# Designed miniproteins, single chains, continued (5), part 9

Each design is a single chain, and the fold is of that chain. pLDDT is the mean over its residues in the fold that is shown.

## One batch from the design tools (miniprotein)

Design m16305
Fold by ESMFold2-Fast:
Structure m16305 (fold): chain A 55 residues (1-55)
Amino acid sequence: MSEKQKLAQQSIEYGSQYTMLTIKKWLGVASEEEIKEAEELREKELKLQRQLDEM
């Protein structure tokens, strides 16, 4: 499997997790730990997207 496909799959996973945590945050049920995880997931997703764009 190509590296590009692997990175794309990871990006989708991070985006999905981030979306779920964002919905929880919007509903006001997210913990501080979950808010931190959402920020980290967003950074990881953006890094992967930049790597994919540079390929």
Scores: mean pLDDT 78

Design m16306
Fold by ESMFold2-Fast:
Structure m16306 (fold): chain A 68 residues (1-68)
Amino acid sequence: MKTAEQLVNEGAKLLSEGKYEEAIKKFEEALRLDPDNALAHSLLAVAYEKLGKTDEAERYRQKAAELR
C-alpha cells in the first residue's frame, strides 16, 4: 500500500518531467490518504498553474497557506 509521502514523491517526479495531469492524479491520491498534506496542496497549485487552470491553482495555493 502506498503512503501519502510516496504518492507526493511520485507526483513531484512526474511534475519535473512535465507530466502535469499524471502528477495531479498522484497528488489527489495523496490527499485521499492525508487531506491536510500542505506539500501536496502546494504541488497541486503548481501543476494546475502549468496547465493554465488558474482557479484550481489559486484554491490549492490558498489551502496550502492555511495549513502552514
Scores: mean pLDDT 83

Design m16307
Fold by ESMFold2-Fast:
Structure m16307 (fold): chain A 58 residues (1-58)
Amino acid sequence: MAYSETVLEVPGGDAEAVRAAIERVAAALRARGSEVVAAEITVSPEGATARLTVAHAP
């Protein structure tokens, strides 16, 4: 099992916008045999950011 880190930025977005983005990315990753095992969400006046840890199939 290999792990990678992916950062999603949603300029002008809020927590809801970044959660929707995480759901879309997680669905695409699951279709490819990968899994989001951790997510950290940060919201600022400039937008929302999510840091995802992804486990990839061997």
Scores: mean pLDDT 77

Design m16308
Fold by ESMFold2-Fast:
Structure m16308 (fold): chain A 72 residues (1-72)
Amino acid sequence: LPEELARNALELGKNYEKKGDYEKAIRSYEVAAELGTPELRAEAYRNLADVYEKMGKTEEAEKWRKKADELA
């Protein structure tokens, strides 16, 4: 089911982020956003913002935070 795949992609992204593999975390969160409900998509966007912030990409992080807020 798309929602189950989105939840699995979110968990995979979180695991990559904890390992410092930010590129794989981003890809996993993008998959979660594409397949997820609006709630899961918003969480994926917030997690994308957090990863970009950790990478020092503040402009990208702000973009993803705003996209998450638009889904609320």
Scores: mean pLDDT 85

Design m16309
Fold by ESMFold2-Fast:
Structure m16309 (fold): chain A 83 residues (1-83)
Amino acid sequence: SEADKYISEAVKAYLQGDYDKAIELFEKALKIDPNNAEAYILLGRVYLEKGDYEKAIEYFEQALKIDPNNAEAKRLLEEVKKK
């Protein structure tokens, strides 16, 4: 899907350290598929790398609203809360 292509390109941008491009592409994916818990987790990880812990928490909590049993989102949320 087009959403999956945006996620793939966002992950590439993230791995290259282009956090602003990664954010834009994840936001485009979420406009197509707003219930994608994985996209919220990845967006939270980008904000975590930028040191924006408040936004990282917000996105991990949003992922858990969509998928309450998501182990990665729970783990990342606990890691951010220790900062």
Scores: mean pLDDT 87

Design m16310
Fold by ESMFold2-Fast:
Parts: sequence; C-alpha cells; structure tokens
Structure m16310 (fold): chain A 61 residues (1-61)
Amino acid sequence: MHTQQILDMIRNAGIDATRDYIIANNDTAMLNIMNNIMSTVSTNDAAIARLQAMIDAGAAS
C-alpha cells in the first residue's frame, strides 16, 4: 500500500521531492519506508528498483 504510493511519487517527482512531501505530511509509515530506502540508495532508479522488488516480494500483502 504505502510502498506503491512512494514508488509512484518517486517516478513522478523524484526522491528529494517525495522525501520532502512525506516529511511535511508526517506519515510515519511512509517515513519508515523512505528512511529504509534512503539509508542504502541515493538515486531515483535504485529507489524505484528497491520499491518494486518490495511490492513483488509481497511486502504489500
């Protein structure tokens, strides 16, 4: 659920804009996912790949 929303936001706006949006909305679930991704990846492509892999692995199930 939240993983798909973050993926879509990064695809449309990039990592930096997505991070700022999530922080501004104080969504703790999205912040946790974003922090996990940002701790290991710094590019839009790498973040998209990681989020897609999480969705495919059933992290949203």
Scores: mean pLDDT 74

Design m16311
Fold by ESMFold2-Fast:
Structure m16311 (fold): chain A 73 residues (1-73)
Amino acid sequence: MTPQEVVDIVSDPTATREQLEAALEYLRSITDEEEKNALLEVVKQRHPTVEFESPEEAVEYLIARVEQRLADL
């Protein structure tokens, strides 16, 4: 899974439970700074009104969004 694919899943209102669970697993497993930075850049493009201080904050934001969507399913 790539940063672009994760943001696409989180932004897709028709995303399945399996896709959201896979995205959550990926987000929780990210330890590479290059991958965190790539994720931050994709999030900035999709959510320009949200300010992030670090790539870690962007990862935490997406985790919270996926967890919320899973709770609402």
Scores: mean pLDDT 79

Design m16312
Fold by ESMFold2-Fast:
Structure m16312 (fold): chain A 92 residues (1-92)
Amino acid sequence: MADPEKARELLRKAAELVREAGKLSTNEDIRQAAENVAKRIEEAAETVDPLSLAVLLIQVATLRIYAKNQGEDEVAEKLEEAGRLLAEALRT
């Protein structure tokens, strides 16, 4: 990773987007999963471990697909943006 501080800022923004997605959801499973994922992204920001970031990217993508299938398009859009920031952090 070439710029750890930039990666940490991207991760903090991703965590905020995941938490906002959870708050918009009317589905309890999505709300709980989003809060748990947001906390894990915040923890990953401390170390910026590539393996942890890769696992979180998969978790965010999975939650996005689930939200889309439940008809929660706005929730899915916020999760997609969070996924983009996680992917950028992995490249940084």
Scores: mean pLDDT 85

Design m16313
Fold by ESMFold2-Fast:
Structure m16313 (fold): chain A 63 residues (1-63)
Amino acid sequence: MKKELEDEILRALVAMAYALEKKSFPEDKERILETLERYRELAKKNGAKSAVEFAEKLIEEVK
């Protein structure tokens, strides 16, 4: 798979995971952070720089 497309898909997955956790568990900041950190690690492992940066931005917003 092309790296650019993979990064785009992972970034979308991060956005969806964040939206779903916020909707389902709005008061559970630790759960939201754990989910975002897991996706950040996945993105980092795949060299998806845009997805990593997006996940890091959301982590700072939730803290």
Scores: mean pLDDT 78

Design m16314
Fold by ESMFold2-Fast:
Structure m16314 (fold): chain A 64 residues (1-64)
Amino acid sequence: SLAEEIERLLPQVADPDSQAEISRLLAELVRERGVDPATIGFSAKNDAEFAEKVRALVERIMAA
């Protein structure tokens, strides 16, 4: 799932400050959408707008 992919990629971010910032942004998206963190992947699959925002965070993780 996207949630598992994010959790897998997050530790690979070399800069701890960047890792913390990305984690904060992900938490903000979860709060904004009112989604249970455990169901992030499911929500992204059933909500194209939410999936786009999650994808943007994954791209930021990969770029950092």
Scores: mean pLDDT 62

Design m16315
Fold by ESMFold2-Fast:
Structure m16315 (fold): chain A 64 residues (1-64)
Amino acid sequence: SLQQQLERLKTLKLLYRIVRSSLRFVAQRATGDEKARLEAEIAELEARIAELEAQIAALEAQVA
């Protein structure tokens, strides 16, 4: 159902946000190449979160 799909996407988004927060915490203490690598990983996660937000919004529009 649309409701089950929404719940799955929202759960996945929550998990990605938790991972992003953890990476941000580590990145604040990192320097040089490690910091650059972590910042790149954070940027990739932010892109994935944005894709999930767009999918959630599209499905919520169908329910409204």
Scores: mean pLDDT 87

Design m16316
Fold by ESMFold2-Fast:
Structure m16316 (fold): chain A 60 residues (1-60)
Amino acid sequence: MEEDRELLLRAAYNLLKQGHDKETAKRGVRLAAKTLGLEFSDEEIDEIVEEAQKRVEAEK
């Protein structure tokens, strides 16, 4: 159910952890979703990237 969203969240988290900006992470998540055949809106992708960024910030 939430497994696909968690995969995209991990992808965004890894990109942000590697020092990529939010725009690059968002682009990476869009490509991952398309490759996996997942139907996510731009708003849902933005939410995933924001959640990933909160995880990165919580570790500082």
Scores: mean pLDDT 79

Design m16317
Fold by ESMFold2-Fast:
Structure m16317 (fold): chain A 65 residues (1-65)
Amino acid sequence: SKRDEVLAEIDAEIARMQGLTPEEARERFLRLVEKLSEAYKRGEITPEEMQRALDRARAALAAVE
């Protein structure tokens, strides 16, 4: 489904953050936030799915910083 595709893309980008500089990871995080917001506005993901993805992205960013 489109929802599963979006979440899989987010998971892949979160994984990429682990190999980046803090500045690059921050840029990726901002792009992830935009991607999630767009998917939510299109009705492709639930608020709960967006929140869980954001929490995981924030944890990945914190591990790099």
Scores: mean pLDDT 80

Design m16318
Fold by ESMFold2-Fast:
Structure m16318 (fold): chain A 92 residues (1-92)
Amino acid sequence: KLEELIRRLESEDPEERQKAAEELARLGTREGAEALARAALGPEPVADAAISALVRLGTREAAEAAERAAEAEPDPLIAERLRAAAEGIRAA
């Protein structure tokens, strides 16, 4: 189940990617948070869905994963968005 959801995050279908991100956020696992953080390093449509799902998940693990992803992100605008997401989760 978890492995299948991670594969669906890589789908070319934006609806499939969105549903996978929502389900990973609903499951609330550390593995799910790490998978979302990895997806946030991908192209903008996937990154957007993954960052939104990390914020929705809202756990300490999600904040930590977003912070690590920001450090690895080569696009400074996406990196700043990931840092803002992590700070927002911690402030909530």
Scores: mean pLDDT 77

Design m16319
Fold by ESMFold2-Fast:
Structure m16319 (fold): chain A 58 residues (1-58)
Amino acid sequence: LIAQLSDPDPAVRTAAARALGESGDRAALPALRDALLTDPSPEVRAAAKAALEAIGAR
């Protein structure tokens, strides 16, 4: 899942960010923060933000 945040397909990166948020994997926090700040896709950034909020709530 974390490796999929670097996929060339933004749909795959969006799905990976969503799945990481659902799993609550705290090891993904640095990768999700990087995606939120640097990913060119607004969909991926929105998914990364939602995932960070979901993990942070735990």
Scores: mean pLDDT 78

Design m16320
Fold by ESMFold2-Fast:
Structure m16320 (fold): chain A 57 residues (1-57)
Amino acid sequence: MVGKGRLPPPEAEEFTFHSRPDTPELVELAQQAADAARAGDLDRALELLRQLAELTG
């Protein structure tokens, strides 16, 4: 099939982390990152996301 795909713009779901209490520390960081992004503080959001990635990977 030629397939062109249909990729929705991913943002709303990415910024609003719907919790799962796997690790409270990770959940807290994810919420802080989402809150910073909502407030428009992208530098803080990116820093928190980087920490989250380092803790998970």
Scores: mean pLDDT 66

Design m16321
Fold by ESMFold2-Fast:
Structure m16321 (fold): chain A 61 residues (1-61)
Amino acid sequence: SPLEKAREALKAGKYDEAIRYFGEALAENPDDPEVQALLAEAMAKKYGDPRFEEAARRIRA
């Protein structure tokens, strides 16, 4: 599934791949808050943007 591929890419530090696969997972289920939070985490890791860091902290807490 796209979500499974996205999680593996995120663990491997392949943030561009993770963002793409999380986007595909959201297209299948846009109301999935876990996928939304994981996408925010991948974006925070790729861009180093503090706006995404807050969302990433929520999923790790």
Scores: mean pLDDT 74

Design m16322
Fold by ESMFold2-Fast:
Structure m16322 (fold): chain A 101 residues (1-101)
Amino acid sequence: LKSIEEAADELEIMALSLLELIEERKDLSEETKKYIREAAEYLKEAAEALRNGDIEKAIEYIKKAIEYLEKALELAPDSVKSGLEEVIKALEKIIEFLKKV
């Protein structure tokens, strides 16, 4: 990531991708979909916090999103697990970037 603005954009893109996933996948349980929606909402709030200059609050929201994605990962079918794991890893990299700013 080159900037805080780029980090905010990436978080918004990830949130939209997660919301699209739950609309397209009929094999996801309602509980799995709920966890993914919660994660997406926290990612949107993290992006807004970054745009408002509140890096610490953004990191807290990203960590909450990761917690919900890990809960979804435990319930998700194997075909979805790899995608959720990649999102979690990308979010961890964003946190490490934000800690250096």
Scores: mean pLDDT 87

Design m16323
Fold by ESMFold2-Fast:
Order: C-alpha cells, then structure tokens, then sequence
Structure m16323 (fold): chain A 60 residues (1-60)
C-alpha cells in the first residue's frame, strides 16, 4: 500500500512540475483533487497519498 501511495504522489508531483519547473513547488501546489485523482489511478486511498505528501513536505 505505501509503495503505491508513493508512486501516486510521484505521478501527481511530476504532472504539476511540468507547469512550475520545480518539484518542491509542485509538491506544495498539489490540491486535494490532484491527490484524489492520483489515488484512484494507483488504487490507494486519498488519505494514504496525503500522508506521503505531508511526509515529503516535512523532509523538504
């Protein structure tokens, strides 16, 4: 489950990064809709992806 949540987060970040040109800025700009969409694509809960995003932001 966590591995798929990380892949979902990574997918969402790379999609937004194409517009921002910065991975950390993309991570900060992710909306709840972006997290929901990525979670559905990878078959994980939105909560799992949101948790991984919070972890990534804490370490950035």
Amino acid sequence: MREKALLALEDAVFRVARETGDLIEALRRLTDEDLREAAEKYGVSTEAVRRERERALKRA
Scores: mean pLDDT 78

Design m16324
Fold by ESMFold2-Fast:
Structure m16324 (fold): chain A 72 residues (1-72)
Amino acid sequence: MREIKITADTSSADLGYALRLERAGEARIVAESEEAKERLDRIRKVVEQGAPTGKAAALELAEGRPHTVELT
């Protein structure tokens, strides 16, 4: 099984990708720092409440730091 390491600086896209692989049983996520672990726990909590992984990652960014918004 692939192991994906995340840090406090891991992008929301990479977090969403890692969560997708973990849910598919293809990877295990490992937090490299306490800050990365807190970010991962927040995203996992939102996913448990029914949010898609990509939306959960975006919500984590909105809570913790400024980010640019691009309309699709």
Scores: mean pLDDT 62

Design m16325
Fold by ESMFold2-Fast:
Structure m16325 (fold): chain A 73 residues (1-73)
Amino acid sequence: DGVAGARAAIAAGDVERAAEYARSPDPEVQLAAVDAAERSPDEATRLGVLRAASRSPNPEVRARAAQALLAHA
């Protein structure tokens, strides 16, 4: 389950795994990763996921990641 996997990786602070979910071919999984990262207290995991999502081919995912990055400026 991509959505559950993304949430688990972000909760665990596994930056590399969390970023992989942000690059998932499924945009629902990418959006779930962005949402979970925004709620994460771990700065490294949050920034890793949001930076990966900001390079997504999906414009909605990129917009969500950009908004989240601006909120942490």
Scores: mean pLDDT 81

Design m16326
Fold by ESMFold2-Fast:
Structure m16326 (fold): chain A 82 residues (1-82)
Amino acid sequence: MDELIAELEAAEPALRAASEEARRELVRLLEEASRAAEAGDYVAAAEAAERAAELAAELGAERLAERARGAAELARAKAAAE
């Protein structure tokens, strides 16, 4: 999650035009993905990271969207592993 938080800070200029609700939802999804991954629930982590990526892309935060997609793919790979 450190990398996603750093990208969130880097995306601040794009997020300034976003609604407070949209910004809160993005943070909530990133935090949900982090907590799920720490708990070993990689399916939930992948779902939350994917939703965060979609919302970040809609808000113009393309780097954050790409990083969140990568996190979702990694979580899905871990869910498929032993």
Scores: mean pLDDT 76

Design m16327
Fold by ESMFold2-Fast:
Structure m16327 (fold): chain A 63 residues (1-63)
Amino acid sequence: KYLVFYGNPDRDKYGKIVERKKLSKEEIENFPGTIIWVDSWLMRGVIERILDDGGKIEVYIVE
């Protein structure tokens, strides 16, 4: 089971997308599977800032 961030071009290679949702920092840290981060340093920094500020990020759940 994989959590893939929205906009990752490789998301479809990990399996079938079963869910698309927005997750908080706590929900991501407690995810019971492999997390596939974005490859861009700048994009990762933006995502981490949104999560640290209590925001949510759109993700695909892939199986």
Scores: mean pLDDT 75

Design m16328
Fold by ESMFold2-Fast:
Structure m16328 (fold): chain A 105 residues (1-105)
Amino acid sequence: MDEAEKRFYQEVAERAGFNISADEAAALFDEFNAEVRAAGVRTFDELADYLIARGKEVGVEEEVRALVERARALLDGLRTREDLLEALAELFKAWALIKEAEAAK
């Protein structure tokens, strides 16, 4: 991952409410991407279903669904780089919520 990609993921993390370094953001997004690839996810709809199903297993289905639907709305209405950053931030928040709930059980 080059420095521009690391900075992009840091900007996504910042919009998701995380105060982390570019290297930390890159590592978390590498983990998220690896999990998504391992699950065979190819489309946004498959990603949405994957995250909601994981959220259901750990008791945060409705919160994850709300975040995923906000990401969908932003992507469907995509006009600016900021819309993309916000959409990815909602997805990152959903994934982080699932990871926190999984770690608590």
Scores: mean pLDDT 85

Design m16329
Fold by ESMFold2-Fast:
Structure m16329 (fold): chain A 66 residues (1-66)
Amino acid sequence: SLLLRELAELDPEQRAALRASIRATIHNQLKTQYKDMPKEEQDKILAQVDAALAARFARLEAEIAG
């Protein structure tokens, strides 16, 4: 994929910064979307999204290393 190729061109520090930026952007969007939900429910959604993002990023890093 184009994303995998572009990520492979970045050094590990740049990829970590990009991952942090993507996570922050998604978190801000979700907090805005679910602002009227209880804090505990917002935290559950954010935790689920964080787990999904971590799994995807780990898979991409494995593909870059392989």
Scores: mean pLDDT 80

Design m16331
Fold by ESMFold2-Fast:
Structure m16331 (fold): chain A 111 residues (1-111)
Amino acid sequence: MEEKKKEGEELYEKARKLLQEHRPDLVSAAQAAGILLGPETGERLREAIEKALNGSVEEAYKALQEAVDIVRRLAEAGAARDPSTARHLQRVADILEKAAELFKKALELLK
């Protein structure tokens, strides 16, 4: 039982490390979302990233689900302008989705 708690803690620490390693890409995606999807959407993505980094495991999971949706919409909008930007944003979405999966597994192990 204690082993499951430790495994859960290791999973969300891995998720947060993944997000921190890619933080410059996440910030750039939030700025791009503000330009292409509107300032309110860019701010929502910025807030979602901060909740994923600093919030509870449950808040982080919910925030990452919203962040994935915004970045995938941004990738579609970006594809009309520059296919290489769309490819980069798709990689950012994949990173966010991977982090969300790790937080989901952590939640299942913790409670």
Scores: mean pLDDT 82

Design m16332
Fold by ESMFold2-Fast:
Structure m16332 (fold): chain A 83 residues (1-83)
Amino acid sequence: SLEKQKLVSKAVAYTIGAVAAELEGRWEEMAELYEKSADYYEKIGDFEGAAKSYRLASQAYENAGDTERAEEMRKKAEELEKK
């Protein structure tokens, strides 16, 4: 459907943005963009893609010094890996 295509495009766009932020060492921005990408992957039923994005968001939050949000992202990835 057109709606699913739009969600896929958003997931991919946020992933590209997150990679760009990672290359520049902008860890908080990288984390936020991977978190958004993960949300869109969940909406389309790509739980593997969502889990991977949450793991990368967790790593980014760790690098930013936000250990609480890093643990939150890790738990979200673990929950999705059980599906």
Scores: mean pLDDT 89

Design m16333
Fold by ESMFold2-Fast:
Structure m16333 (fold): chain A 64 residues (1-64)
Amino acid sequence: MKRIAVVGAETEERGREVGRKAKEELGADEVIVLVGASTEEALKLAKEIEEKTGAEVGLVGGKE
């Protein structure tokens, strides 16, 4: 089963760095970076991906 990390960031550069850490620390197979998106939008996308693919989806950069 695929493991996907969704990262919310203000800039692409920051999202790229946080995404790299998520891949290394969480062992994520895929990383999706949302530039300029709110935590709420990132969480909504994470839920959609989980429902559509059946993958394990984690939100990174959100509070909890």
Scores: mean pLDDT 70

Design m16334
Fold by ESMFold2-Fast:
Structure m16334 (fold): chain A 72 residues (1-72)
Amino acid sequence: SLEEAARKVAEAVAEAIKRLGREPVRKVLDEIEDEELKKLLEEAVRAVEAGDLEKATELIKEAAELEIKKEA
């Protein structure tokens, strides 16, 4: 499901921050040109940094749904 995929992405982002630090993850976000997508993903990364994986999952799911709607 999209929720399960979003949760897996949130956990992968948390692991990346733990292993590599915040800077590589934020650098990837800086390369996103879509401002709406960038805001959702920046909020998701902040939620991961705060330990709120549930909120991060919800924001990642919203970002994925936004992209799906643009391609439909």
Scores: mean pLDDT 79

Design m16335
Fold by ESMFold2-Fast:
Structure m16335 (fold): chain A 60 residues (1-60)
Amino acid sequence: METELSKLLQEMMRAIEAGDEEKARELAQKTADLLKTRTGQEVSPETIYKVAKNVVAAKK
């Protein structure tokens, strides 16, 4: 079952692949806010963006 978090992460990875850095950062910020609201977990948007970028790089 996909959550809104999974959708935001997929959209962010697509933006990174397309080279749309601004869009990817906006999605990272939304993901961080949603994580805090849903799980109480404190994560910076920069950390989320960096993790997503590493995942895209690992995929080739």
Scores: mean pLDDT 76

Design m16336
Fold by ESMFold2-Fast:
Structure m16336 (fold): chain A 57 residues (1-57)
Amino acid sequence: ALSRAAAGALATLRHAAAEGARLSEEQGQKVVDSVRAAGASEADLAAVEREARAVTA
């Protein structure tokens, strides 16, 4: 199961993608950093990194 922090980040990133929004590399990295700070597993972090990269400009 995804941690709450990772699940929230993934939902936000997927919503951004669906709306056609793009994140800067800095914005994407901040999302990853916030999930890491919340104590997410490496597997959850990898999933968040993948989604952030997909929506990064």
Scores: mean pLDDT 77

Design m16337
Fold by ESMFold2-Fast:
Structure m16337 (fold): chain A 98 residues (1-98)
Amino acid sequence: SEELRELVHETILLEAEATLLTMLATVLKKDPSISEEEKKKVEEKVEEVREKVDEVRRLVEEAVRTGDEEKIEEARRKIEETRELIKEAKKFIKEILA
């Protein structure tokens, strides 16, 4: 029960991060100092984050519904992978803005 609560909380945080990254990507598309190639890479990285967050949400929903330990472990793994992708996206954006 506590594990499921933590998975839901982590998913909420990932959903918020993906939403903010999507908004940031939209702002960066309008910046004339950023190259078309860099804009495309930002879009690709942010879209990958969004897709991974959708995968996490579906797995967490199933884990909550079933209580299946295998699904709980899969959700945990996907949360870690998604956090790494978010860090990569943020790092890339910081490098563009530097």
Scores: mean pLDDT 88

Design m16338
Fold by ESMFold2-Fast:
Structure m16338 (fold): chain A 55 residues (1-55)
Amino acid sequence: SIRTELLALLYEIAAESSLFVAERIRENAPDKTDLIAANEATAERLRELAEELRR
């Protein structure tokens, strides 16, 4: 359905946003390794949720 496709797209956008934040932390505060890892893990989970919606 159109709603499922839109939600999957929103999850993908959210994942890309989390990766963008992780990269900016890596550039500006690389000692914050836990925050970088948390944002990367969040992005991975959001991508999994997008894939689940397309199943």
Scores: mean pLDDT 88

Design m16339
Fold by ESMFold2-Fast:
Structure m16339 (fold): chain A 55 residues (1-55)
Amino acid sequence: SKEEIEEYARAAVDSAKAAGASKEKALEAVRKYAPTMFSEEEAEEIVKIVEELLE
């Protein structure tokens, strides 16, 4: 669902910031792990949200 996509993206951003990860590393992790839990289309949407939030 849209809520699950946004919640996952927000959690990924928060985790990356807590770990001191770069934007590139955060996006790499999302691209690797989101497709294991979400469809390809949903995973791509998560990547876009994470990219926007890490600006």
Scores: mean pLDDT 81

Design m16340
Fold by ESMFold2-Fast:
Structure m16340 (fold): chain A 76 residues (1-76)
Amino acid sequence: SEIIELLEKAIEALKQGDIETAKELLEKAREKALEEGDVPTAIGIERAIQYLKEGRIEEALEDVEAIRKRLLEKEK
């Protein structure tokens, strides 16, 4: 899944402190989720982006990791 790949890259960027790259990757993942009709995933990603805008990096990371795990379970 392209969404999962984008979320994995965003997680790596967040762990490295590259917030700008993480935001760009999350926006791409959100757009892909909307294209696929996965509205709950798009909403979750938007919330993570808002946490990053507020400087809540740890909360954003936890949310992105949770979304990734949920999507991996759906792909089975």
Scores: mean pLDDT 87

Design m16341
Fold by ESMFold2-Fast:
Structure m16341 (fold): chain A 57 residues (1-57)
Amino acid sequence: MKEEIKKRLIEWGKERVAAGEPVFDVVAAVAAEGAAAGLSPQDITAVASEIMDYAAS
C-alpha cells in the first residue's frame, strides 16, 4: 500500500536526520527509494517535505 511505504520512508528519513546525517543526503536517498517503490512525484515531494520540516524543528 502506498500509504504504508510513505510512512516507512518518513520514519526512516527522520531516524537518519536524528542520527546526524546531512538533511539533503537523507532527502535525496528517500526520494530515490520512493521513486523505486513506485511513488508519484507528488507523494515523493510530500515525504521529502515531512523530513525537511522535522529537520527544521
Scores: mean pLDDT 82

Design m16342
Fold by ESMFold2-Fast:
Structure m16342 (fold): chain A 74 residues (1-74)
Amino acid sequence: SMDDVRAQIEALLAARGASASVRAYVAELMDGVEAKLAAGQRPSEEELEGMRAALEDLLGPEAAAEIVALIRGA
């Protein structure tokens, strides 16, 4: 579920010591994903790649890949 995905991402961010501003940014991304899923849509591959690139700059490639994989499984 989206609630499970959100909880797992929050735990990952906490474990990596993400700042409040990074957590707020990721929460906003998750809100956008949840809105799309509620509308019966999925994020496009371009949107997922954009999220991965932004998260890589903030958290590194490993955390970025894990977060995007969790979103894909939602």
Scores: mean pLDDT 84

